# Designed miniproteins, single chains, part 79

Each design is a single chain, and the fold is of that chain. pLDDT is the mean over its residues in the fold that is shown.

## One batch from the design tools (miniprotein)

Design m2752
Fold by ESMFold2-Fast:
Structure m2752 (fold): chain A 89 residues (1-89)
Amino acid sequence: SWKAILSETLTLAPGETAVLNFTITGPEGALLVEVLSGEVEVSLNGVPVATLRAGESLRIPLAPGDYTLTLKNVGDTPAVVGVTVYEKV
């Protein structure tokens, strides 16, 4: 079965960056990023992955390991972003 190990909703001011650190210890993991409003650049372990707008989502399968998720509001209005990290147990 799958367990949520991190679940956060973040509000980012224009130009604000949030950094979330997490570890996948189970055999499989997944990251879900959902942008509810605004425009957010998503980077994982320092590598840009996507820029998401309101209503868009990104799901990334993850191997076991340590991760740094970086979320930057690249728009000119506040952004609201949901982040969930899942681990298979």
Scores: mean pLDDT 88

Design m2753
Fold by ESMFold2-Fast:
Structure m2753 (fold): chain A 104 residues (1-104)
Amino acid sequence: APRLKEEARRLLEEYVALAPDVPEESIEKALEWIENASPKELIDLIQQLENAIEAIKDPNRTLTKEEALEEARKGVRRMYELAKKYKEDSPEVYEYYEEILKRL
């Protein structure tokens, strides 16, 4: 999934730019992991990086239970949109998130 690997690398670079305390060894391991990761693992990493970047940009925000639930729903929707964008590379991951979204 070359498009998923490019997106994961792009988000890792954005995250590292915002979090300079990330050890160089951890960055090297993350890049190596991206090269060997499955499409589902890449989508999961992309979600983790997007969530980490957002947390750095809004570090003092506390969520109510309702806000946390809405953010979780947005997260699932975001994963669905990513899986849909890369559906040709990993149709099984798209079907997985489509099923989850139907249950929310």
Scores: mean pLDDT 74

Design m2754
Fold by ESMFold2-Fast:
Structure m2754 (fold): chain A 68 residues (1-68)
Amino acid sequence: SLDAVIDEVLAEFRAEHPDVPDEVLEGIRATARALAAQHPDWTEEQVRENVRAIAENYLAVWRARQAA
């Protein structure tokens, strides 16, 4: 399941970044689902790679806001 792949990547991300708020994880999940829905041709590996990229981008933005 596509949702299972997304949830697995997010579980890994949460384990690596336990201080990140649930709101950030919800943003990542929503963006990942929307993007994956637009790319039904993506393999599970491509979905994993793109979800990781989205998560890293959200992390960078969240950290920048913490520094401001």
Scores: mean pLDDT 84

Design m2755
Fold by ESMFold2-Fast:
Structure m2755 (fold): chain A 67 residues (1-67)
Amino acid sequence: NEKGAEAAEKAAVAGAAGNEETARRQALMSEKYGGEKTGEGARKAAEAGLKGDYEAASQYAREASEA
């Protein structure tokens, strides 16, 4: 689902930028449009980004987009 994958990428980017509210919202949108597996990946991407682990955030967003 293109919308779910896009939301997962936005969750990672928002997390990396320190925008916690946007990261959480995009992770929820990723679950809504892409399903549970995509939503789980998006949540992990957002959390990794917020922790400053940009490599993990990018990896989780990619995994979410492929789910």
Scores: mean pLDDT 80

Design m2756
Fold by ESMFold2-Fast:
Structure m2756 (fold): chain A 96 residues (1-96)
Amino acid sequence: MKKVLVVIAISKSNEEGKKKAEKIVNELVEEGKEVELIFVSKKAIEGELIENLRKNILELAKEADEVKVILETTEEDKAAAEKAKEMVEEVVKEVK
């Protein structure tokens, strides 16, 4: 069974982003894939929790066959979401 880690950075006010994320997750599940979800907040990226978040993503990425990042944020949260994406891409490079 193929395992997919999905890292989600979505602003509360982005209804279209929420619909896109739900559609992607549902499509993966319908394809018979095991989906693990991580929701990333601005506070986790910019605070003391960033090392714990990186460590958790690293552990989950090692067990996953594929890692997907869903980045659907408002302009207000864009910088935090871009940092989340960069961190995930760096972690994925370490396990491949």
Scores: mean pLDDT 71

Design m2757
Fold by ESMFold2-Fast:
Structure m2757 (fold): chain A 87 residues (1-87)
Amino acid sequence: SLEEVYEQLHELLGKAQEHLRQALAAEAAGDLATAIAHYQKALEYVRQAIALLQSLENPTEDQQALLADLQATEAYIEARIAELRAR
């Protein structure tokens, strides 16, 4: 149901946000290994949210905009992981 989709989306985005917060804190502290691990977890949750939105048959304009924002976030996290791994 749409209600179950929104509940799952809210939970996934909340988990992604918490891991991004922890990644940024670890990066600021110079703990690159911990930062990468949290960015990877955030990426997993963002990708699950993207898959959930892509499963919708008739996405609203707001849902399409959210999908685009999450895809941009995915690209950002991927680039950040690559940069930290190259150090």
Scores: mean pLDDT 90

Design m2758
Fold by ESMFold2-Fast:
Structure m2758 (fold): chain A 86 residues (1-86)
Amino acid sequence: STDAQLAIRVLESQLRTIKESEDLEQVIKNLKAAKNSLEKVIKDPEVLKLAIEGLDRAIELLKKGDKEGALKVIEETIAELRALAE
């Protein structure tokens, strides 16, 4: 699915941002911007729900300072989207 591939690409970009950035507030802003972008471009409601729920969980973990938990959630969400893209 094109929608699943687009969502995966966005989440892989956010995964990189989380790994490389020490500014967790800026990372949270970037994840919120990614949510807004996905809501505008993804038409498949199942793909959108999965991506948004993953981003929301990652944002909640980052607000608690749990960078490792946020990385795991995004990686798990990417894996779920890849299974759905088949």
Scores: mean pLDDT 87

Design m2759
Fold by ESMFold2-Fast:
Structure m2759 (fold): chain A 89 residues (1-89)
Amino acid sequence: GEKELLELVLETFMKALKSKNKEGAISVLEEGIKKIEELDAPESLKEKYIQFLKETIEKIKNAKNEIEIVNLLIGAALRAIGDLFDLTL
């Protein structure tokens, strides 16, 4: 459902943060997209978060250093936390 999808999105960003380099972070996010595509959840919500992950991948590809990558992933995780909080209200 929607909660499981948001938890998967958050887990994906947290796993990407544990990656030691840009290529590892991108790989984790790409695997997250595949898992979202296979999840039993509303298609509109899946499309929204797949797009968000794809946009995050593009920003990481253009990042100049590891600090910028970490900041991008923290921002993405905070957005997912906010969406999960809104869902539980």
Scores: mean pLDDT 84

Design m2760
Fold by ESMFold2-Fast:
Structure m2760 (fold): chain A 66 residues (1-66)
Amino acid sequence: AAALREEIVRLLTERGGLSREKAENVAEALLASDEAGQRLLAELMVRDGGLSREEAEEILRLALAA
């Protein structure tokens, strides 16, 4: 849903320090993935994207709720 995508984008920009364009690309990838893919993307965002574990888990919860 567009509302969940916007919330994920908001968290990625405000907490992850990503640009809006990059955050939108990450949100699309999360929402297009299955649960295993969403968990993998969350792990990659902690490792390579500069997000904390807590921030990535918040984003994962939103994606899984969609």
Scores: mean pLDDT 75

Design m2761
Fold by ESMFold2-Fast:
Structure m2761 (fold): chain A 69 residues (1-69)
Amino acid sequence: SVDEAAALIDRLALKNPDGTISKEEAIAALREAGASDAAIAAVAELADENGGKVTAAEAGAALNEARLA
């Protein structure tokens, strides 16, 4: 679910001192949580815009946006 995907991303971000996760880590976590292709694409695009990293808050916002679309 989106909530499970968001919780997993939050947990991954806590492992990094700057609170970010890599594009590869985010995509792997979302696939494991059963996120839609649209949700995975939204988070991947944000990571590309940010030099290959996203914050937990940015990823969570993208997941919620994809759920509403």
Scores: mean pLDDT 75

Design m2762
Fold by ESMFold2-Fast:
Structure m2762 (fold): chain A 78 residues (1-78)
Amino acid sequence: MKKEVAEELRSLGDGLRERSKELEKEGRTDLAKQLQELSDRLYEAARKLEEGEISAEEGQKILTEALGKSSEILQERL
């Protein structure tokens, strides 16, 4: 469970980092920067979870919050 949550955090981080690079190529620099910063926070959360600095439950909460934030950032047109 702890390992699975850390893997999910990194997986989302990788996806956001990749999407950020796409947005940068499209000239959407502000959105790209927001996704890159969120990706960095997800990698840090995964590291803290693996090192025992946070609980699996806290890791799940961070993952859920990040999914919501990434959805909002990608819905710029709202």
Scores: mean pLDDT 80

Design m2763
Fold by ESMFold2-Fast:
Structure m2763 (fold): chain A 66 residues (1-66)
Amino acid sequence: HMEELEQKILDILKKSKYPITVEELAKILNVDPETAREAVDRLVKEGKIKKVKIGGEEYYYLSENY
């Protein structure tokens, strides 16, 4: 369940090449924002993605993808 969602998030971030919000990820994946937030938090803890705050919003991107 969560592993599959994590893989989809990584694929989205690889293809987009730009930082994305949790809300936009949830919309793309058609899941609850809380579900997407949990998966994103796990990926950050695993060091696979990073967080940046822009204009008061949190965006996420692949590690080394800048």
Scores: mean pLDDT 79

Design m2764
Fold by ESMFold2-Fast:
Order: sequence, then structure tokens, then C-alpha cells
Structure m2764 (fold): chain A 80 residues (1-80)
Amino acid sequence: MKLTPEEIAELSNEEQVKTLVDIAKELVGDSLTDEQEELLRESIRKALEAAEKLPEEEKKKERKKLASDFIDTAELWAKR
């Protein structure tokens, strides 16, 4: 079941990392190496940690933007 970017932004940091990586794996499959998957997990985690420093309203918007941009990028990779 795929969540919207809004729903993903309401998840915990670790659940958002897991959900976005799972979406990337579904969309790009064999194009995603184990090393790339690990780098994606770490990059998402760091971006979410940076967003924690923002005011609540801006944090929510940044988390949603991160989820949306990630899904769009993964869909672009899948169209290769």
C-alpha cells in the first residue's frame, strides 16, 4: 500500500526512511544496488534530522517536500 507524501511526512523518521526506500525498490527494482539503497537510507535520515531543527510548520512542509521529491526522482529512474 502506497502512502501519499502528506501521510509519509506524518510518520516517524525511521518509518519515513523505510517507506521511501521501499517505494524506490518497487519502482526501480534491479537498477538499485545494495550500496545505493544504503546511501539512500542514510541521505533520507540526515535530511529528516536537518528538518527537525525547523519550526513545526516549516518542518512539516520540508518533510512533505522531501517525500514528494524522492518519489518523483524514483519514478524518473523507473522510466529509463
Scores: mean pLDDT 75

Design m2765
Fold by ESMFold2-Fast:
Structure m2765 (fold): chain A 65 residues (1-65)
Amino acid sequence: SHVDELQELADKQLSLITDPKLKALAQAVTDQYISRAKTASDEEFEDLKYSLESLYKVLLQREKE
């Protein structure tokens, strides 16, 4: 399901974020996206997944500083 795919992505990426504030932000956005994914069309789901992956990439880049 869309929810399962986003949750698997989230579990992997969130485990790499060590900063508590960045992790809290990422978790809040993840929870919102998982909720939206429950009723999302295939097109909406691809947009949600891309946006979430882009957010994780930015946050993980900040972690390396």
Scores: mean pLDDT 82

Design m2766
Fold by ESMFold2-Fast:
Structure m2766 (fold): chain A 90 residues (1-90)
Amino acid sequence: MSPVQIFDQAAQEILDLLDRYNAPKDVKDKVQEAIDLARERVENYGEDPASALRQLSETTQMLAGQNKMFDLQTEIRKIEQRTLEEIERL
């Protein structure tokens, strides 16, 4: 599996978590925009997928915190840690 495919899987897991936690539509829309921008940076500007994932995780954790969704922040950190370990094993 490529690092980009691992990133895409993690991005989908983050979106699924937002749905499970009933995140507001505004939060979901901003996270989707962050995913789209991260994929553009990886595909068009040569950003490392691990770097893109860290930025996506930080953005999503910030949005979750602003909405007092602290359990969601914790679950996003777990996705980040697991995904970075998967990329490092390649």
Scores: mean pLDDT 86

Design m2767
Fold by ESMFold2-Fast:
Structure m2767 (fold): chain A 64 residues (1-64)
Amino acid sequence: MKHYQATLNKSVSQSLFIKQPGLNLLISGDKVLIAAKELNMDAINNALAKYGLSLASDPVEVNL
C-alpha cells in the first residue's frame, strides 16, 4: 500500500482507525494518514463523512 497524509476540516477528540478492504485511515487531531492500494477519493470522502469529517487539503504521498 502507499501512504498519504491530509488535513481535516476539524480536529477529533479521540483517535479513529477506519479499516476497509484496500483502504485504512488513521485519524488523530486534524490529520489523517491514508494507507491505500489506489487513491480513491470517493471512498475516502465517504468514509470520513460517516464521522462528520472532510478533507481540508489534498492527500500528499509520504514515504514511511
Scores: mean pLDDT 82

Design m2768
Fold by ESMFold2-Fast:
Formats: sequence, structure tokens, C-alpha cells
Structure m2768 (fold): chain A 94 residues (1-94)
Amino acid sequence: MEKERRERERKELAEKGRELADKAIEAVKAGDYEEAARLFIEAAKLYAEAEDYIGGVGLVMLALALSEDARLAGDEEGAEILRRAAMEALKIIE
């Protein structure tokens, strides 16, 4: 009973984390790197609370990949914002 409640709570938190990660990707596509960074950090907090370390690591790697894409596109400022968000997310999930 206690275990089932915790499992449901963790699943809900991980689902919210995925939703925020999807919104972060859309913000990156819109060029709103500051909003994307905020969403990645909030998603990392949800994954940490859910104890979903695999999801959290995936989120950090996604943010770093999008940072590299921004740099290759010539957006050094956007790349730096996303890189800093990824490093902050990594600290949250550790």
C-alpha cells in the first residue's frame, strides 16, 4: 500500500518532468533559450524527486546536445545558456 502510493507519486513526477522537457524543446525551437533553461532545471527537479536518475541523465544529455546544435548554428549565447542549464540539472540529479 505505501509502496504503491510512492510508485504512483514517482510516475506522476516523472510524467510532469517529461512534459516540461517537451516544453523546453519547443522553447529551444522558438529561440527562447532562457525559458528552455528554466524548463530543463524544473524538469531535473521533478526527475530527482521521482528518483528517475535515468530520465534525469537523459535530460542533461538532451540539453547538452541542444546546446551544441545552437553553437553549430552560430548562437553562442543560446548555447551557453543551455550548457549552464545542463550543468545545473546535473547537480540537481546527483
Scores: mean pLDDT 87

Design m2769
Fold by ESMFold2-Fast:
Parts: C-alpha cells; structure tokens; sequence
Structure m2769 (fold): chain A 70 residues (1-70)
C-alpha cells in the first residue's frame, strides 16, 4: 500500500466521505487525516488535474491543495 502513488489533499470545507472509490477503472482509497485533509492512495497513477476534478465531484468540496505524499 505504501508503494502506491499517494497524494495529500486539502479541501475548502469538511468532507465526511472516506473509503474506496473508482475513477477510470483505477481504485482510490481516501483516508481523512483531519476534517479538511486527506491522503489518497491510488491503485495506479492518474493525471493530477484528473484526480483533482474527480475528488471535487465525488466528495463535494473544492481541492485547495493536491501534492504528492512523501
């Protein structure tokens, strides 16, 4: 899991939806680290802007920051 592509995400508002999602056949796991922050693990890489748009549509919040997790 830790070798999978991962991103740190900050939203403009609290999000409550977590768990496994899918976009273009790619599985994503969203784990909240705070009400407005999450780490997203991807089964395989997605373009950053595509991931951003998916998260905004799926979680109903604007993505303020989207950066690769270290």
Amino acid sequence: MEDLPAYRVRFDRPVTRTGEFEHRGVRLVVGLTSPTEAVVWLERPLPREELRAFLERTLGARVVELEPAP
Scores: mean pLDDT 79

Design m2770
Fold by ESMFold2-Fast:
Structure m2770 (fold): chain A 54 residues (1-54)
Amino acid sequence: SALERLSPEQAAAYLAENTDLTPAQARFVVDVMERLGLSPAQRAAVIEAVIAGS
């Protein structure tokens, strides 16, 4: 999916745009996913789940 191809900065911007998260909170979520070593598909699934819960 297109979400699997986003850079960390683009993923953070996408979360901030599609949720009530601040840019700093969105960046923190992406940084946690990177630290956990999530695959692009797992990262896309987390992004979709956060948006669905917002």
Scores: mean pLDDT 82

Design m2771
Fold by ESMFold2-Fast:
Structure m2771 (fold): chain A 87 residues (1-87)
Amino acid sequence: SAMSVEEFIKKMREELPKAEEELLKLPPEEAAEERLLIELRLKILEENPDKVLSADELEELIEKWRKENPEEVKKRLEELKEEILKK
């Protein structure tokens, strides 16, 4: 059976603590970018619960959102970088 969006979100959230630990090993710029991608994946999946999205479709929706919200992307990356540097 195809995995539901809710099941996929649940799995991603269960794996988040391990992903966050791995992100701490990256340079702050790269860790902030990876954290933003995780946040945007979850946001898009939660906003599209009735859609079965492929990895490619999800990536296209993330890139579209980033292009439509460049100021929000920049602000969030700065916030995430600051958070990472404080740890």
Scores: mean pLDDT 75

Design m2772
Fold by ESMFold2-Fast:
Structure m2772 (fold): chain A 82 residues (1-82)
Amino acid sequence: SKEEVLARLEKRLAEAFARIGAIAEEYETDPSISKEEFLERMAEIAEEMIREGEAAAAATGDPNLERLVRRLQEELERIKKE
């Protein structure tokens, strides 16, 4: 159901934010962690969340969510070209 899909997306988003917080704290407290490693871990979480958003958009047929996911994909592609 749409409610189950949205509940899963909400749970995945909360898990992603917890991971971001943990990685950020490691970067702040461990001088051996490079900026490159930090950004790579952040990019992995972004890719995972885009995939979860795509799955939710496909399952719900929500055009606003589809548009949002497409925009996030375009922004990530621009960043990767740097």
Scores: mean pLDDT 81

Design m2773
Fold by ESMFold2-Fast:
Structure m2773 (fold): chain A 84 residues (1-84)
Amino acid sequence: LERAAEVLREDAELARALGGEGEVEETEDRVRARLRLTVDGTEVVVEVEVVREGDKVRVRVRREVTEPDGTVTRSEAERVFDAA
C-alpha cells in the first residue's frame, strides 16, 4: 500500500502542476486519491481506492467526464488481487 500511496501522490502533484486538483488520503489499510482536471471546458474526475483486506487487495477506479454541453459519462471498475 505504501507504494500505491507514493504513486498516487505523484499523480496528484502532476494534476496540480497542470492547474487541476489532486488529493490523497492514506491509512494503514487504505489509500484513496481524487484527481480533477479541466481541459477545453471538459472536466475529468478520477477517484482511485486501494484497500488491503487481509490477504487480498481491492482496487477501485471511478471516472466521471463532464463535457462543455453538460453531458456526463461515468465509468467504474473494481478488481480484487491476492496480496503478495
Scores: mean pLDDT 79

Design m2774
Fold by ESMFold2-Fast:
Structure m2774 (fold): chain A 85 residues (1-85)
Amino acid sequence: MEGLLVMFGSAADLYTAAMTGDEEAVRRAAEEALRRAIEVTGDLELAKRLVRTGARLAAGMLEADGKPEQAKMVLKAAEEAIERA
């Protein structure tokens, strides 16, 4: 249950940040999503998978909304946050 909430929470936060069009806001949202996922799960590998899936969900929603550049921004920010952890 917690894992699904983390995944959907990450997706919502990344989508909201991407809607601002601010690359810095999206980067901070990705870093915060990963930090929160680690705190909730206590498992770095699970946290990385949940954030990556959340980012893909957000990107899919952004693409459906006609915002492919924002979708790309979300995917890039999430992978950079994951690589730095």
Scores: mean pLDDT 86

Design m2775
Fold by ESMFold2-Fast:
Structure m2775 (fold): chain A 130 residues (1-130)
Amino acid sequence: MPLKILIADDDPEMLEELVALAREHFPDAEILTASSGYEALSILKSNPDIDGIILDAEMEGMSGLEVIRYVKEHLPHLRDVPVLMIGRATADPEVREEALRLGAALVLPKPMSREEAVAGLARLRALALA
């Protein structure tokens, strides 16, 4: 069965890069995109069948940390969905610990190598298929 993956980042260049990498790693997946935390929540509320989430921690208005908190507390069909969180702030050990405590399965700092991104996507796939 093709996976359904949400990718949310308010940087359009990073969003394009993450979509391209996700399509290479999940060639049959349906990729949904959001340019804000508010759009990400709207998509999550309308798509209870999402298998994985890739989420920028530092989106203006509603942060990725606020999005994951909402999902884990208020969206029962998505409570166990694996979340890969990416961001500059996640290089801070305290922010990384909070993201993991809020239920992020994986946390990667920006900047990241292509190899780190691919490894993160491979782990997200393994978790989504479990």
Scores: mean pLDDT 80

Design m2776
Fold by ESMFold2-Fast:
Structure m2776 (fold): chain A 67 residues (1-67)
Amino acid sequence: KEKEELLKKFEKVLDTEDAKLDEEILNYLKPLAEEKKDVKLEAERHLTELSREEALKRFEELYEFLK
């Protein structure tokens, strides 16, 4: 599944280094949210402010919204 593959990569990025994860997460979400500017802006806001666990949850919510 597209979502499962994205979540696995997202988790690997989160496990690597927290401080740089938001940048990598945003870059990872760019193709997914490219057609939905509102979702991209929302993802940028939330991911820069969230803990790892909240970032994962929010990523899942945004992905489901795009689905």
Scores: mean pLDDT 55

Design m2777
Fold by ESMFold2-Fast:
Structure m2777 (fold): chain A 69 residues (1-69)
Amino acid sequence: VEEISALLGELRARVGPANLVRALNAVREGDYEAAYRILVDEAGLSPEQARELLAKLREVVDRQRALDA
């Protein structure tokens, strides 16, 4: 719980709250390509940074799903 909150705080600081929400929603839908494009095109990240952040977004979604069990 606290670990997810720390990750979300870091991600929000890097991409902004609106882009974070949109990217997380795309990851929740399994649309990793849309999430990647939001990070590159709207948040202005490099392809390498976008891939790294996408991996962290996937981890957040996976951990949230595990807590729903």
Scores: mean pLDDT 78

Design m2778
Fold by ESMFold2-Fast:
Structure m2778 (fold): chain A 88 residues (1-88)
Amino acid sequence: MAIGNVHPLDALSPELRAKVEEQSAALQDAVRQLIATKGLPEAIKAGEAQIDAFREQLLREGASESEAENARTVVTRGMDKAIQEAMA
């Protein structure tokens, strides 16, 4: 049994959680493809822009600032994982 910080996904509604997990998976795939075709700097730039756009979309759809921040944390971690895998 874990004690301490709530996982960012566990702080989201079930509907928002599903959307965030889908976006994270799509971003990971896109970043891997961009690293292979255009290189790491272009992949990072595109990934960061996509994360920012996703956060703004959630806010426009009525998500709270806290929900949008937790969502951004999840997709950012996904992008970092994809970059680390490409660099290994």
Scores: mean pLDDT 78

Design m2779
Fold by ESMFold2-Fast:
Structure m2779 (fold): chain A 78 residues (1-78)
Amino acid sequence: SRAELRRFIDESNALVAPALEHYRKGEEALAKGDTKKAIEHYEKAIKLLEEAFKRGVALPGSSFVLKLAREQLEKLKA
C-alpha cells in the first residue's frame, strides 16, 4: 500500500542516509591520512547499514556500500 511504502521510505532515510554520510566521511578522512577517523566512520556506516538490513528497509545498492565499507575496514585494521 501507499502507507507501507511511505513507512519504508521514512525508515530507510533514517538509517541509509546517515550511513552513506559516514561512508563519505570515512573516504574523506582516509584521503587526508586520518586512518583513525576513517575507521570510526566506516564502523558507523556498517552498523547503520546492518540495522537497515535487519529491519528490511535497506535500499538498492546498500549491500554494495556495506561490502566496500567492510573491505576498507579490513585493510585498515591489517
Scores: mean pLDDT 86

Design m2780
Fold by ESMFold2-Fast:
Structure m2780 (fold): chain A 90 residues (1-90)
Amino acid sequence: AAREELERIAREAEELRREALELLKTVAKEAIPLAVAAALTAIGTAFEARHALAHETDEAALEARARLLRGALRGARELLEEARRAAEEA
């Protein structure tokens, strides 16, 4: 169901934020912008997922939100992977 997917998205985004912040403790300067972008996208994705869960009652709207936020979470993960590569190659 859309609500279960939004809860999964919120949890995954909260976890990705934690990973990005951990990377920022140890990362070379070159990786910082990518790690910051990943953290901010994850924060925004978690906020939007929690907001949809609290305020939206229309199932079709929840499904649309879940699809958009799943895409945003994927983008945040890709940014975090690029940050990790930049840190390793620095």
Scores: mean pLDDT 84

Design m2781
Fold by ESMFold2-Fast:
Formats: sequence, structure tokens, C-alpha cells
Structure m2781 (fold): chain A 84 residues (1-84)
Amino acid sequence: MEKRVKEIAEELRKLGLDEEAKRLEDVVSRLLALGDEKSAQELIDTAEKAVKNLKEAKTELEREIAEAMLRISLAVGELIVKNL
């Protein structure tokens, strides 16, 4: 899991999404510390799909949708962390 998060974060940084990469690492780390492995795995899976969609995006709209979906998933993860 930790290695997979690091790999996804590096892919996000390569795509110019440094802030989202940092948020992903922080949120997953906190979810795992709280014992919420299910939410952590769901966020990792969503981020991995977002990276794939960003790389496969043929239009600006497809890229913007992939970025928006990633940001929504990060925000949900952050809310779960705050709720304990």
C-alpha cells in the first residue's frame, strides 16, 4: 500500500499535480493511522484511475473531468479523517 501510494503520487507530480500528490500522501497516511484501511484503499484506487484517465485524456474536457474527480475524492477522504 505505502509503495503504491508513493508511485501514484510521483505520477501525479509528473502530470503537474504536485498539490494533489501531497494531499493524497497525507490523507492516505492519516486514514491508515486511524485504522480505516477500506477508505484508504478506495482513495488509492480512485487516484490510480484518475492518473490513468489523465494519461489517456484526448481532450481538455476529459483532463478537467479526471482532475475534478480526483479533487472530489481527496476532499471526501479529508472529511472522513476529520470525522474520525
Scores: mean pLDDT 85

Design m2782
Fold by ESMFold2-Fast:
Structure m2782 (fold): chain A 97 residues (1-97)
Amino acid sequence: MDELRKKVQELSIKAVAYVIRAIGLEIEAEMLKDTDPEKAKEYYRQASIDYEKAAELFEETARLLEDVDPEQAEHDRNLAVSYRKKAEELKKKAEEL
């Protein structure tokens, strides 16, 4: 339990860090899309990659928690689905610029 809790905590911290960076990049891209579309495109691409990495990490925490904390596992699975959808949306925005 203690070792599992530590692993989940480490993965969650990494996932949150990717989400925070992705949010910042998405905000920068939205601000630049009309004035510097090339830079906005790169920021949307990087934000998409960061959301995908966050989704992968939440998928791993969900897997680790399935038998010990099913409610948290479901929550983390839902976060992963949400972030994968967000990554796809940002990838499309980059392609449309």
Scores: mean pLDDT 89

Design m2783
Fold by ESMFold2-Fast:
Order: sequence, then C-alpha cells, then structure tokens
Structure m2783 (fold): chain A 90 residues (1-90)
Amino acid sequence: QVLSLEEEIQLINKELQELLTLIDNKEVDSALKKLIVLKYSFLYYATIVGNEDKVNENFKKAKKLIEKGNFSDAKEIIQTAYSDLLKHLK
C-alpha cells in the first residue's frame, strides 16, 4: 500500500506530537528515543528535497537541549524544523 504525500505528512505530525508530549512530561530517555525515530522520518523526505544537513543540525541541537532540560527551546527547534520540512514538501 502506497501512502500519499498527505498521509505521510500526517504520520510525521503524529510522531512529532508524540515527541512533544514526552518532552512536556519530562520523559528525557523516551523523548530522545522518539527524537531518533522522527529524525530518520525527516531524513527520508529531506533526501528528496536536498536538505539533509539542515535536518541533522536541527536534531543535534534539539538533542542537546533535551539533555540539558531546556525543553521549551527543544520544542521550538523541532516545531520549526517540521514547518521548514512542510514548505519543501508542498
């Protein structure tokens, strides 16, 4: 079964919302594991549009912020990365 672009965007958004919930609950280990999953989802689509370096840099920054307990800045970077990805996919 082939997913449409809209269905793939909905799946990425679902993973994003799950990550944001883990961050809000201060579940650092679970958030870091979900961040890895979300990063690879982003890289799959980023490879198509040629922005893998930007995805890698944003997720590296988000990881450091989560590890330091700076959850608000981590959420902002992740949400900004998602918005940037959507601009390239539509």
Scores: mean pLDDT 79

Design m2784
Fold by ESMFold2-Fast:
Structure m2784 (fold): chain A 76 residues (1-76)
Amino acid sequence: AKEELTRLLAEAGRAFASGDYARAAELLRQAAELAKRHGMSDEEVREAVRESGAEFLIVGGGSAVEQLLRSAEALE
């Protein structure tokens, strides 16, 4: 679960860097859904964001999952 989450977040960062904002948003939504499905804690999600290097994509407040979803909305 954590390894897959980190992969999705890393892919989102690469998509953003290449200008594919729609792909980055899709990957952030997939990351949020994965975290919800596996009942991941805020700390686990934030650690995956940090490990993936995707902190620069993250906007808004609230839970880590809420931040992933709001960050995806910001890219559309």
Scores: mean pLDDT 81

Design m2785
Fold by ESMFold2-Fast:
Structure m2785 (fold): chain A 80 residues (1-80)
Amino acid sequence: GPSQASQQAVEHGQLAADHGVRAASAESSEESEHHLRLAEDHLRLAQQAAEQAPGSIEAQLAEGVGALAVGVAKTVHRLK
């Protein structure tokens, strides 16, 4: 089964993705900035947890999805 570190990477990666989507979809720049900061914080935690589970495909995918969502949110934020 997945390790605790793998589970933490998936949880934080999912939260990074959720906040990234909310940042990109926000109607106000203030809401966008708030969710982008939360997405970046959760991505950092997902990356730290994934480093503790280097053999976990789930951890690697969660980190990648979180990173993609944060990247998209940053791009959308710059275009507003």
Scores: mean pLDDT 85

Design m2786
Fold by ESMFold2-Fast:
Structure m2786 (fold): chain A 89 residues (1-89)
Amino acid sequence: PSQEEIDYEAEIGILEIKYAVALLNQDVESAIKYLEEMAKVYREAAERIPENSEHFRKLAEEYETEAKKLRDMPLDEARALMAQRVASL
């Protein structure tokens, strides 16, 4: 992997930890924020690393979709979904 790939993966790793903490706390606002930040990082990676752009775009789209899903659902349902996600941490 390039240094750029390593740097992006490190940034994602930190965001994944923050997201996991948000899930544990049922903090819907923070969970959405970190999903959107991860999507943004992967969008930047797709632009900077053309060799893996398809992979990074797919990951960005997945995080964008998950953030939208949480944003669009009622707060109680979002918290229930996050509780289910905690079981997979």
Scores: mean pLDDT 83

